# Designed miniproteins, single chains, continued (3): the designs that were tried, part 18

Each design is a single chain, and the fold is of that chain. pLDDT is the mean over its residues in the fold that is shown.

## One batch from the design tools (miniprotein)

Design m8593
Fold by ESMFold2-Fast:
Structure m8593 (fold): chain A 131 residues (1-131)
Amino acid sequence: MSKILKQIEEAVLKNFRQLVPDATEEQIEELRKRIEELHKAVVDGDQEKLDAFREEIRKVIERVKKETPSVEDIITLLAGIALLLLEMFASDNPQLVALGMAYLTSLKYQPLTIDDIIELIEELERRLAAA
């Protein structure tokens, strides 16, 4: 397993446990599996799958801004952060790789609210689009 994938999984799962203290083992494993599947799509360059998941994330963000998030919505949003970080680390742009490391470090030490997660996804997408 790549060191970066493991660090992203650990940081994202820590945030999931903080947001959903009563999360089941099945829900934790679902988030881990989604992250591993997205990592495979990034490594394989499966742009169709990556674009489809980015659209799923955008729909969840629009819904969550108006309604209380479900646990499944929280899993999708956190998997979205993992995807965007994985794309930053896969970039040939050394500034995006360095920025990805800074965001990953912040994610390890700062607990995120749902609003923080949405803002982070929008920030990461903006950074990736600007590169």
Scores: mean pLDDT 86

Design m8594
Fold by ESMFold2-Fast:
Structure m8594 (fold): chain A 74 residues (1-74)
Amino acid sequence: MLSPEEIFERVLEDIELAKAYIELNPDNPAASQLVVDSVRRLVEKARPYLSEEQQREVDEALAELERVLAEQLA
């Protein structure tokens, strides 16, 4: 089983990969929305394994991802 630290690192990596996907695919908002929705589900499943500080860092990264998506949709 993955450690809490490995779960934290993988969640942050998935958020960064989602952000890169949006930036590389500016003309595909529907696929970008599906990617963000998938990452949101992963974050919620990971929360019970994360410390309070790790959850704050993940929430900040997720907020940045949602900002990038909002810019694409504008």
Scores: mean pLDDT 83

Design m8595
Fold by ESMFold2-Fast:
Structure m8595 (fold): chain A 93 residues (1-93)
Amino acid sequence: SMVEKIKKMLEEIDKETKNLREALEKLLELADWAIENNPDEKIRKMARLLRAVLRAVLEQTEEARAELERVLEELGASEEQREQAERILALAS
């Protein structure tokens, strides 16, 4: 049945979406850990950018998006880094 095939596809998409969310939440924990514990300034700087992007994706709030813009400005993010962040956010919406 076509209906049963569609239901299975929806279940598979839902499972992959949940798996992706869990992976992003683990990456957020890793970013937080790196910010607090990594002695390398460049790694901490990149971890702050990663955290801001992940929060914007996971929370989807104006506050999280405003924080991402602030972090990009404070860190002197390149045009390429800004475009990458926008692509990631577009995929998550």
Scores: mean pLDDT 81

Design m8596
Fold by ESMFold2-Fast:
Structure m8596 (fold): chain A 105 residues (1-105)
Amino acid sequence: SYQRAADGYKGLAQRNYDLFQQAVKDAEAALKGTPSQAAAQLRAAAQQLDELRQKGVEALEKGAEAYRQLGNEEEAEKLREEGRRFQARADAAIQALLDKAAAFE
């Protein structure tokens, strides 16, 4: 059913969001070696976070479409707004890691 699909995509989005938050913490905790090595680790972490951000946003967009198919425009718009907020926060977190990497070089 579209309701099960919508609930599934909301769950997938939450999982990707939790994985993203954990990956940020892991990236900050895992800095080792020379400044150049630390910079490379932060850039690699930023790349992985960008992939998790993309998966989370895609899950929210699919959830929104499922709610649209149910005729629930309010829930669809709430998921789109959640997606925009998640993307903005994720972009800021990724940029913070890239700025930190640049400071090590």
Scores: mean pLDDT 82

Design m8597
Fold by ESMFold2-Fast:
Structure m8597 (fold): chain A 86 residues (1-86)
Amino acid sequence: SAVEQQLGTVLQALGAVFKGGGPADAEKVRDAARAVKDAAKDDPRIQKTMDAIIRTIDYWLAKKRGSNYKKLYEEVREIQEEIENS
């Protein structure tokens, strides 16, 4: 589905940031998370997870470090696996 493909994009972008990516990679995560949020408006778990990602990235881009990228990656991966198994 479109949501599954967009979640894959968020995972890829988060993976890049987690492995030492810069501000451009963080902006890609934010943009991808916004796209997923728009595609899955009726899914409260996806909305909550995407909001958490966006807030973490915005905090990092404001020159404050968020260290929760690994947790966000695992949460998005779990959602993607649930959609694949539906």
Scores: mean pLDDT 74

Design m8598
Fold by ESMFold2-Fast:
Structure m8598 (fold): chain A 56 residues (1-56)
Amino acid sequence: KLVDADKPPKILTLEEGLARGGGPPFLTWEEAYGVKPPEGSPFGQPPDIPEGWPTL
């Protein structure tokens, strides 16, 4: 495609992540990523994802 008109600006946000699914029935968001959503606040440990990391 020449132009991405259907591309969302936020790909991995708390609200958008939950809207998409949030994980399988026995896996949760935290377990899938290993940490709480960085948009809010980490309960266990802060996100250690460096710049350039594939944030999904």
Scores: mean pLDDT 49

Design m8599
Fold by ESMFold2-Fast:
Structure m8599 (fold): chain A 64 residues (1-64)
Amino acid sequence: DREARLAAVREYVDEKIEELRKKGKLTQQALDEAVLALGHVEAGHDADAVLELLDKKMKALEEA
């Protein structure tokens, strides 16, 4: 279900944004990557693949 997949991605994004905010590492780039990931899932891209790529990017931004 498209709506359920989008909801799962939003939940993951919200958790990661809050985690970065608490660590003082929330950047415009992190927000832009989150928006792009949500847009890709809305466009019908595979949610698991989008989440895997987003997780990798968020980890890189956290380590920077």
Scores: mean pLDDT 77

Design m8600
Fold by ESMFold2-Fast:
Structure m8600 (fold): chain A 119 residues (1-119)
Amino acid sequence: MKEEIEKTVEKLKELARKAKEGDVRAEIELLSDAMVMLFSRSPEDQKYAELIREAVRRISREARTDGSPDLKEILRILRDMLLDAAVIGTAMSLTTNEEQRKEVEEELERKLKEIEELI
């Protein structure tokens, strides 16, 4: 179980790296896998999925309204941060040890706060 969880997290980190490099398929796969994990586990995990989903909605709205070069760069940064948050959130949902889960939850909350400050 622990080895399987570590392999899943490593795979998601690799997908995030490829997505940041412009691999659209890796982006879709990561968001699909992470969202399924976050939405299907528990009410606690669902609160982070809701925050990520709301951030994606705001980014999508902004992308449609302005089209400026500066806005496009901000949207790229926000997307990369959301991909990182999706990896952390998935790792949290797979963690069964309460102390380790708390550490991962604190990392996710910090990342989501950084995203919120950019929106």
Scores: mean pLDDT 62

Design m8601
Fold by ESMFold2-Fast:
Structure m8601 (fold): chain A 100 residues (1-100)
Amino acid sequence: SLSPSLQKLLDTLKADLTEVIERTLASDLPLEEKKRIILLALEEAVGVLQLYAAVNNLLSELPAALQELRDHALDVLRASDSPDAPALIEAVEAYFAKVL
């Protein structure tokens, strides 16, 4: 289980990520631009978690936090009826395969 402070940060990042994913999926942007936006949002969230874990001596909890962030992003995409969702799921899985 995650420390309460790291869990609170993760919950905030999950909420922000949900908004970015849903707004991006609802947009008329090309698929490649939707991929860029979602991957950039994930990179920013991962960076925040990495920095927080390093500063607060919680690096041992970081893999679990990143796994929860990944699972949340995938759940939001899988709940979508967007025809772009399958390609975005593949992009998210490929990104986390490099990070985890």
Scores: mean pLDDT 92

Design m8602
Fold by ESMFold2-Fast:
Structure m8602 (fold): chain A 95 residues (1-95)
Amino acid sequence: MEHIEEAERAVEEARELYRETKEKLENPSEETRGAERVLRLARETAERIRELARRAAEAYRAAGLEEKAREVEEEGERMVRELLELPFRIGLELG
């Protein structure tokens, strides 16, 4: 029970960070319009999501939920790839 709750909290935090960061990257304000800022935000958030997904997977495994652990690792990897690809998809160049 405790491990499942811990895993669910980490998954929700990762999903929230993904949603918020994706929104910022797709609708950049003046603060986030610089190529370096966009790439930094994407990289920093991707690393945090990767950490949260790993922690959630470990907690699910501790609870005996091996399949759920695998699913959350796969979801985390997808979110990381999407965030790292977004700056290039919107045509930003490093100046």
Scores: mean pLDDT 78

Design m8603
Fold by ESMFold2-Fast:
Structure m8603 (fold): chain A 57 residues (1-57)
Amino acid sequence: HMPTGSREEAVQHAEEATQAVADGKLEEARSHFQRMAAHYEAVGDTELARAFRAGAA
């Protein structure tokens, strides 16, 4: 297992975005995924950035 502090935080953010989808807040969910993708891109975590971009599509 990797040391996964940022990944565990990313999982929590993904769960929050998934809850927004469940609540019918699709624009909020997409905005959340896009924001997290930009954040992880900026800090150099390209793998997490890619995953969040996929969620925004």
Scores: mean pLDDT 70

Design m8604
Fold by ESMFold2-Fast:
Structure m8604 (fold): chain A 79 residues (1-79)
Amino acid sequence: APRPVDPREVMEQAARLFEELGKEELAEKLRELRDDRELAERILEAAGEAARFAAENRDDEEALKRFVEEVEKILKEAE
């Protein structure tokens, strides 16, 4: 059965990734919006697209860059 999306889990995982990349302001924004299910679903979709790109192109660095850029766009549109 498809697992219900827990927005807090998705947002916390994304926030940790952005902290590791030195993007603390984005990580803080993700934690502030942790209960936003629509935003979490969009971020999860972006993560899936990045994972697919990494698998198809064997380029984890470019996949990570694309994921970061897409999440930044999603957050700007949510403002």
Scores: mean pLDDT 78

Design m8605
Fold by ESMFold2-Fast:
Structure m8605 (fold): chain A 86 residues (1-86)
Amino acid sequence: SLKDLAEKLKKATTPEFIATGLYLLAHEVRDKHPEVAELLIKAAEAVRKGDYDKAIEYLRQALQLSTDPEVKEALEAAIETVEKLK
């Protein structure tokens, strides 16, 4: 569920776990929010490259496009977690 993904993203401590969480979130939202899913994939790729500033940029863009409260919570969790890795 989106709530479970938000909790996993809050607890993620490695770039690999964060990227995996972002890919799972992208898969979950793809059918309803394809533009958000594309930004989440770009963010996951940026995290894997160690480009945390670009990852945060993509996640903030996704947050601006999101209207679903559960998706917003997961995106906010991801942003906080990536910022802690810098």
Scores: mean pLDDT 85

Design m8606
Fold by ESMFold2-Fast:
Structure m8606 (fold): chain A 76 residues (1-76)
Amino acid sequence: DLDNLLQQVTDIFGADSVLTRTFRNFIDIGSTAAYVDRFIDMVRRLSRGSNLNPQSRRDVDTVLGIFDRYRDIVRS
């Protein structure tokens, strides 16, 4: 559920990270599946244009997986 996803994000990136705050805001505003899909696409495009090391690429993939799960929950 969304609480488990928020905890996973907090455990990976830290409670005060920009990413954790962004994810919490997505929950708070009740983001639609379409809005989350646009966000995922934007992050993928930005990461492809960036000089990311292998660890940062893996972290991005983890984040995208979490948002894919958020989208699926919101569609339910």
Scores: mean pLDDT 72

Design m8607
Fold by ESMFold2-Fast:
Structure m8607 (fold): chain A 62 residues (1-62)
Amino acid sequence: NADALIDASGLTPEQRELARAAVDALKAGNLQEASVLLQKLFPQLTPAQRDAVVRAVFEAVK
C-alpha cells in the first residue's frame, strides 16, 4: 500500500506529510493539488526516494 511505501522510503516527517497529501489528493481525483504537492516534494528527494514516491503514487491510482 502507498503508506507503507512512503514509510519505507527514508523520508523526513515533512516529506512523508507531503507524499501522503499527494497520494490522498490522487485518491480524491484532485490531480492539480497532487501535482503541486509533488513539485514541492521532488526537489528535496534523492533519486531513490523519488522512485519510492512515484511507486506510492502509482499504487494510489492503481
Scores: mean pLDDT 75

Design m8608
Fold by ESMFold2-Fast:
Structure m8608 (fold): chain A 83 residues (1-83)
Amino acid sequence: SSSRQQQINDLYDQARQSLSQSRYDDAIQYYDQILSIDPNNSVTYNTRGQVYRVRGDNDSSNTDYQKSLDIDPNNTDSRNNLS
């Protein structure tokens, strides 16, 4: 496995742990780090959008869902979250 993929996986694990503790700001920081490594990661935009929605940040949520769809138009989760 590439060291880059391992770094992304470790950040996803930390984000999931933060979400399980309702530490939404910490989870967003981990997703920000993933996107700095992989700026075209459609899945990360979709997941960060969901966290913004839970926090009530609807504008940031919609922006992330739209970015996810711009990268991967077949991302049904992002499409459904915008509709």
Scores: mean pLDDT 86

Design m8609
Fold by ESMFold2-Fast:
Order: C-alpha cells, then sequence, then structure tokens
Structure m8609 (fold): chain A 65 residues (1-65)
C-alpha cells in the first residue's frame, strides 16, 4: 500500500518545502525501495534521524541570530 509512503513524503516535503515534481520523484524512489525489500519502518527511522539532525542544526542557527 502506498498510504504509508505518502505519509513519509508529506512529512519530508513539508520540512524541505519540496516542489510537486520533487515530491513525486521522492515518492517513486521510496516505493521502489519498498518493492526491493526495504521496510516502511526502516524508511521512517531514516527520516526521523534526519529530522533530529536538522532540528539540532536549526537550534544552533537560532542561537546565533
Amino acid sequence: SGKKVDEIVDDYSKMFKMSPAERKIFRDELLEKVKNGVSIGDLRKELDDMKKKLQQQKKKLKELS
């Protein structure tokens, strides 16, 4: 089912302000990874780790401003 992949794409596209074209490419790549045996859980873990890193970087930037 594509619904869980769409949730990941929505979350990531909001964070990075992706265009509709970029969002579609990202979604298609994630669907291909899932078909090749990468679990939805692994994709979500990767996204959550990326979020934490970006949150820390944004915090440092705010402390400088």
Scores: mean pLDDT 72

Design m8610
Fold by ESMFold2-Fast:
Structure m8610 (fold): chain A 117 residues (1-117)
Amino acid sequence: MAKVLVVDDDPAVRAELAAALMDAGYEVYTAGNAVGALALVRELKPDVVIVDPRLPGGSGLELIRRIREEHPETKLIIYGDLSDEERQEFLEAGADAVVQKPASAEELVATVERVLA
């Protein structure tokens, strides 16, 4: 069973995405900040990490770069309200997909399925 880590500072977003991903058959973990996310990536080695770049401490890009360096097999989905320039920066940093907020939980589940295919 694939493991998905959802990283977002909004507890409502974490709850909605976790419920949809669990219903789709994934094993789901959540974190509200970059420090917690890195600890869980190292402990659990998730197959997919969904990251909001607007995390507390402004470290979403550094989080993505560190995960790509330490865990090159992990698929990275950026889920946020991004400019075209920010979108390109995350793709260059190693993101496998970028999803623009607002999006449905179903759209994010479909994106997870695509990056794991």
Scores: mean pLDDT 84

Design m8611
Fold by ESMFold2-Fast:
Parts: structure tokens; sequence; C-alpha cells
Structure m8611 (fold): chain A 94 residues (1-94)
């Protein structure tokens, strides 16, 4: 299992990618708020709840990556953060 510090660093990486590549302000704000919630759960030691939220967020990233109104860069960014979120959820449950 990853250390708490490694998990928080991965969450900050997801947030940085979202802030850099997701141009829609409403989507960016929604995802950053979700990341902050997951970060709080990790800090509280609630790894099962954090993993559930990460999987939901990863699913949302994947669904949005299929939206043809988004740029190619936004779609690739969404696919990358979905993959990171799924890997992180798996590591939290190990």
Amino acid sequence: MASKEEVIEALEEIKEIVEEYIKDEKLRKGFTKAIETIKELVEQGDYEAAAVYLRVMAHEFRELAEDPSLSEEEREALKKVAEIAEELARKLLE
C-alpha cells in the first residue's frame, strides 16, 4: 500500500493536470472539489471511502473523455487522470 504522503502527492498531481488541461471552469471546479474531499478522507484514514470516490471520479473522467465537444488535449488529459485515479484507488485497497 502506498504511504499517505504518496497518496496525497498523487491527488495533487491529478489536481494539477485538471487545472492545466481542463478548460471548462465548471468541470475544473467540480473535479478539484472532489479531489479535496478524497484528500480529507485519506487524511482521516478512511481509505475505503476514498477509493470509492476515486473510482466514481475515474468513471466520470472516462465518460467526459468520450464527449466530442471537448478538445483532443482535454480528452487525453481526462483519460490520463482516470487511469491515475483508478491505480490510486487500487493501491488504497491493497
Scores: mean pLDDT 81

Design m8612
Fold by ESMFold2-Fast:
Structure m8612 (fold): chain A 83 residues (1-83)
Amino acid sequence: MQEVRKEIDEKISAARTGAELEAYFLTRLAIADMAQSPSADEARAVAEKAIEDLDKLAKEGRISQETAEESKRLIERATEAVI
């Protein structure tokens, strides 16, 4: 979890567009919500919704596929650490 949080904070600091910043901020919020979830099922639901939201943003061309993939990778790593 600490490594995942550090990596997302670094991505937020390095973001060059508002869309990238919003995607990484959404990812950071999802990771925080997962850590505060009272059950594994709730943490998984938070992760799945965040991944769907990121996929939708990429499909609509609002963020790059690379940004979406990096964000989903961080969410998946956080899920493995919490669940």
Scores: mean pLDDT 80

Design m8613
Fold by ESMFold2-Fast:
Structure m8613 (fold): chain A 74 residues (1-74)
Amino acid sequence: EEIELREKALELVRKGLNLYSQGKYKEAADLFEEAADLFEKIGRESEAQYFRDLAVEAYKKAGDLERAEEIKKK
């Protein structure tokens, strides 16, 4: 249900932030993108947009410019 999906999204965010702090930007970006998809599924569009933007930033830091462009286009 929505509560389980929200908790899962928050766990993905927490793991992504930890990876980002370690300089593992590609892995962090993957988790932020997955979290954004979950927030979108439960109707939390502002959170979804925030974490998509964060995923784009993380992919750019990882040098994965193609993935960053793909996410911007949605």
Scores: mean pLDDT 84

Design m8614
Fold by ESMFold2-Fast:
Structure m8614 (fold): chain A 75 residues (1-75)
Amino acid sequence: SKEEIRKEIRERAKKVAEKLWDAYNQGKITEEELKEIVSEMNKKMQEILNIDDPEEARKKMEEFEKWVDEKIKSK
């Protein structure tokens, strides 16, 4: 259901936020990089939560998760 997918996306976003704070606390990203990624996250969450197709919403969330992982990995 759309309610189940929205819950899934929100829980995944929460895990991304936790990962970002952990990376910041470990010195893997700067405060400026954290702010940039959080800004992009807010934008992407607005887009993804408005997607009607569950498969497209999951794909966009997965792409965002990979983008965050690459940003953290490169530091």
Scores: mean pLDDT 82

Design m8615
Fold by ESMFold2-Fast:
Structure m8615 (fold): chain A 98 residues (1-98)
Amino acid sequence: MEKEKEKLLKEAEELEQKAEELKKKRRETIIEGASEVARYALTGFSYKLEGDEKKAEEYFEEAQRKDEEYEKKVEELKKEEEELKKKADELKKKAKEL
């Protein structure tokens, strides 16, 4: 009983650590995405000021595409974090019942 309880708690702790790592990666992805989107938007604005409307539109479309790509990546990381937390909670519940 004691050994089995300790094993479940250790596995839960490992899952919680992985969830925390995913949370950090999600924060980094948000910052990276914001920076990249801003870079494309500013470049598009620069072309617009020079009268190159076609290049401006291409860069604004790329900025929007990048924003959508990073939003999807952040959502996937959030889902993985939630799944790991749920598994950790289930293991902790089993440990309490022993």
Scores: mean pLDDT 87

Design m8616
Fold by ESMFold2-Fast:
Structure m8616 (fold): chain A 95 residues (1-95)
Amino acid sequence: APLRPLSPMEEAILDLQVMALEEELRLALRNPALAEQSYRSIRETVRSVLSPEEAARLFGIIDEILAAKDPEEQERLIREFAELFRRGARRARGS
């Protein structure tokens, strides 16, 4: 069944949240001293919004980002994380 549509305001809030998560991941990669705090914050946000199964999948992507040595691969994984979070958040809100 199709998800219930989000309002324009809910879509705007979700877009801001996704952009904030992407930038926090990028900041953590550029600033290792902040990495533990940033990743903890990201994991808490993911757990509060998504199902345990969806959260586990996104945590796996964070592990892949941390293991990646190539900046292009890191950016690809960050975008994949963002898209999966957006989809899961819409499902949670639309249910």
Scores: mean pLDDT 81

Design m8617
Fold by ESMFold2-Fast:
Structure m8617 (fold): chain A 95 residues (1-95)
Amino acid sequence: DPSLLEPLSEEEKKTLAEIRRLIEAAPGPNAARAMADVINEYAQKASPRLQVALSLLTMHAAVQARAQEKAGVAPASEAEVAELVERVRALLSKL
């Protein structure tokens, strides 16, 4: 029951929506997996109200990676993955 958690702020919702957009636009399955790992790392240290939202984003990124692997999407370059990870870390730091 989500009513047991403190409500997310509008700024937190915007940040989470931007992270979700980056997951959905992942250039390859390795990029989606790297995002899942970074979000999961942050979720372990987050407040309970953010932990649920971040766990759902981690799952969404893992599902995106698996879908891209099944579709035969080529891996993104190491540079593309590194840039995307830095962007996600910057967004997570605003939470």
Scores: mean pLDDT 83

Design m8618
Fold by ESMFold2-Fast:
Structure m8618 (fold): chain A 61 residues (1-61)
Amino acid sequence: DGDRLRRVAQQVAEAAAKHGATATSLVEDGRIVDVEVESPDPEKQKKAQEAANEVLKREGL
């Protein structure tokens, strides 16, 4: 379901943004295969990556 993946990608982006970072999800074969988290602050990048990973874990992706 493309709508579900789009929603999850949006939730990942929002979770990262709460920590001052940008997250981009790469989707292949109906799955998120990678998430790139970028921030000029390494601490914010780490927290954003952890938040993005929690979204993926909750969604079973």
Scores: mean pLDDT 79

Design m8619
Fold by ESMFold2-Fast:
Structure m8619 (fold): chain A 80 residues (1-80)
Amino acid sequence: IEKTLERAEEVIELEEGAGLTSEEGKRKAIEAVREMVKRSEVESFEEAVELLRERLEELVKEGLISEEAKKRILGAVLES
């Protein structure tokens, strides 16, 4: 679970460096993953991942991260 946050942070940093995620989007995406990790300790992992997906979709809608960045962040979390 702690490893999930580390992997997601690495992906977010790579996306930000590639210009696919704004600085604000990077911070909010990291916060979304942190919230997902906290919820996975109280709820099921599947439910926590669904919440993360919704948060990342909101960030894409606001133009703070790209659709590609959302997919890569979710992929990193699911591979944990």
Scores: mean pLDDT 73

Design m8620
Fold by ESMFold2-Fast:
Formats: structure tokens, C-alpha cells, sequence
Structure m8620 (fold): chain A 90 residues (1-90)
């Protein structure tokens, strides 16, 4: 888990240096997703994940097109790493 979180945080910081609030939301969402994969999902964690994603989407919609594309790329790369971690723990 720690290795995947570190790599996701590195990717987010690298792609979103000019959008620190969105970067922080994506890192929080990734940490929560990794915890749910490793330890199981609870109703509270699912609700928290949904709230973080809604907040990230709202914030991303207010950014420049370049920052929106960077956010989509960060999310895609993070999603791939989440899928790899899920495969490793299954």
C-alpha cells in the first residue's frame, strides 16, 4: 500500500503543481481508495470517497483547460496504480 500511495502522490504533485487544492483532494481520494482495497469498504468510507470526488470534480471544473487535462491524466495514472494494487492483494 505505502509504495502505491507514494507513487500516486508523486504523480499528482508532478502533474498538478499549480493546482495544490485539487492535488490534495486527489491524494486524499487515492489514500482512501487504497485503504478500502486493503481493509474493505465501509459505508462511511464510501460516503467520504463520494464527497471527495464530488469536491474534486467541482474544483476541476473551475480550472483552466490545461489543468483539467492534467487532472484527468493524474486520475487515469492513479486509477491504473489502484488496479495494480487490487490485483496484488487479490
Amino acid sequence: MEKYLEEIERIVDELLPDAPELAELLKRAARLALEMIANGATPEKIAEAQALLDEAAALASQLSPEQQQAALEAAARAGKLLGEFKKEVE
Scores: mean pLDDT 81

Design m8621
Fold by ESMFold2-Fast:
Structure m8621 (fold): chain A 70 residues (1-70)
Amino acid sequence: MTVLQVANAAGFALAAENAGITDLAEASRKMVEDAGYSFEDAVKAYQAYYEGLRAGLSPEEAEKLARDAM
């Protein structure tokens, strides 16, 4: 998986858990772990990517921040 795919899977897992869709949240967490990343690091990458975009960075610059967060 790419760094962005791992970050998005972590974000989706958080959203699914908040919605009470536990099976989808668990499946998304497993995708992150099967890719060789901790869920904690993937959440940090997700936050770094979207905070970068909100701050006005390009998608390429935001992806670099996400990668550096892992």
Scores: mean pLDDT 84

Design m8622
Fold by ESMFold2-Fast:
Structure m8622 (fold): chain A 73 residues (1-73)
Amino acid sequence: MYAEKAREAIEKGDLRKATLYTIELAEKEKKYEEAVELLQEILKLAQENKESEAFIRTLENSIKELQEIIKQN
C-alpha cells in the first residue's frame, strides 16, 4: 500500500509526499530494501529538479539510516 502511494506521488511530482509514504513503508511494513530503492529514486529526481539542500540532505540521511538497518540483519 505505501509503496503504491509513494509511486503515485512520484508520478505527480510530489516528492515530499513520496518521501513520507516511503518512510511509512520502512517503519510500518519493515520493507527496508524497497524503501531504500524508492528513496534513491526520489533523491535522483530531487537533484534533477534542484530541490532544496535541506531536502536532499534529509533524503541522503534517510537512505544511510535504512542501509545501516539492512546491514545489521
Scores: mean pLDDT 85

Design m8623
Fold by ESMFold2-Fast:
Structure m8623 (fold): chain A 73 residues (1-73)
Amino acid sequence: SNFEAALELLLTAIRSGDKERAAEGLAAVLSRAGVPEEEIRRTVEEIVRAIDAGDKERAEALAREAMERARRL
């Protein structure tokens, strides 16, 4: 599944603190799934904020939730 590969890359970016790569990857997947742009923006901002706070566990949880939401769309 493209979602599984995308999630693995996203988690790798989060774990390395690469906010730009995480933001770009997440936005691309959510956009392809048909998630509204405003919702994508809010979701990306929440994950970036968690990375900035050093809360990688929260960032990973938010990423997994966003990917599952997109998969069900």
Scores: mean pLDDT 84

Design m8624
Fold by ESMFold2-Fast:
Structure m8624 (fold): chain A 67 residues (1-67)
Amino acid sequence: SAAEARARAWEILTDGSLSEAEKVERLVALAREAPSPALVPFFRFLAENHHDPALRERARAVAEELS
């Protein structure tokens, strides 16, 4: 469900044990395992706001795939 997808994404993003790169990779894995348009806002936010240009491009590509 959309609510479940958002909850799983927030769990990844708020996990203090994960690096920023690990958070992006876990979100990408979630999108591949359980693709949902509800994940698009998370990847759009990362594409616009992440300080690492490589992670921004990765997030942008996934957002396009899910749209």
Scores: mean pLDDT 83

Design m8625
Fold by ESMFold2-Fast:
Structure m8625 (fold): chain A 109 residues (1-109)
Amino acid sequence: KEEKIKLLREALKLTNEGYQKAVESAREAEIRGDKETAELYRKAAQYLGKAGGNLDTAIRLVDDEEKAKKYVEEAIKNLEKSRKYAQEAGDTEIEDIFKKAIELAKKAL
């Protein structure tokens, strides 16, 4: 029970790290004139923002197991979308962060 909160908090921390890196990578790509790569990172950041919100809500609703579970499942879907965009951008480091966040969120189910 405390273990689920710990897993969700760790998943949220990684999700927030991935969000910051995706935003920074989008900015760098835009400075280099690589608009396609910048768009991929912006899409990744958008879905990471949604996943982070879902994980935060799941932590707050932890005593309501049914609702918390639904928010964790939605967070996983959004993290998988972010991972897809990072993979298309060729960013293996950001992809690995999302993979770890997904594994932690799944363990919390």
Scores: mean pLDDT 87

Design m8626
Fold by ESMFold2-Fast:
Structure m8626 (fold): chain A 81 residues (1-81)
Amino acid sequence: SIEEKLAEVEKRLSEYLSQEEVDELRKVLETLPEEEKEKILNSLLTAIDDAESEPDPAVRRRALRNAVLLVKKEYEELKKE
């Protein structure tokens, strides 16, 4: 379910990112339609899997922060801002 995917993304991202960054992502996702939300959650899960294969912690955190920034950018595009 979308709720299970959201919980998994939040849990896994909280290992690498601050609670503030995770909360900001949640707020963005809550404003999206269900179809778009599911697509973004699937993309984030893939990005987390890819980042976890990276042995360098700094590179891993950067990859995950970039994934979150892409979600925020997609939200801005949907709002035409």
Scores: mean pLDDT 79

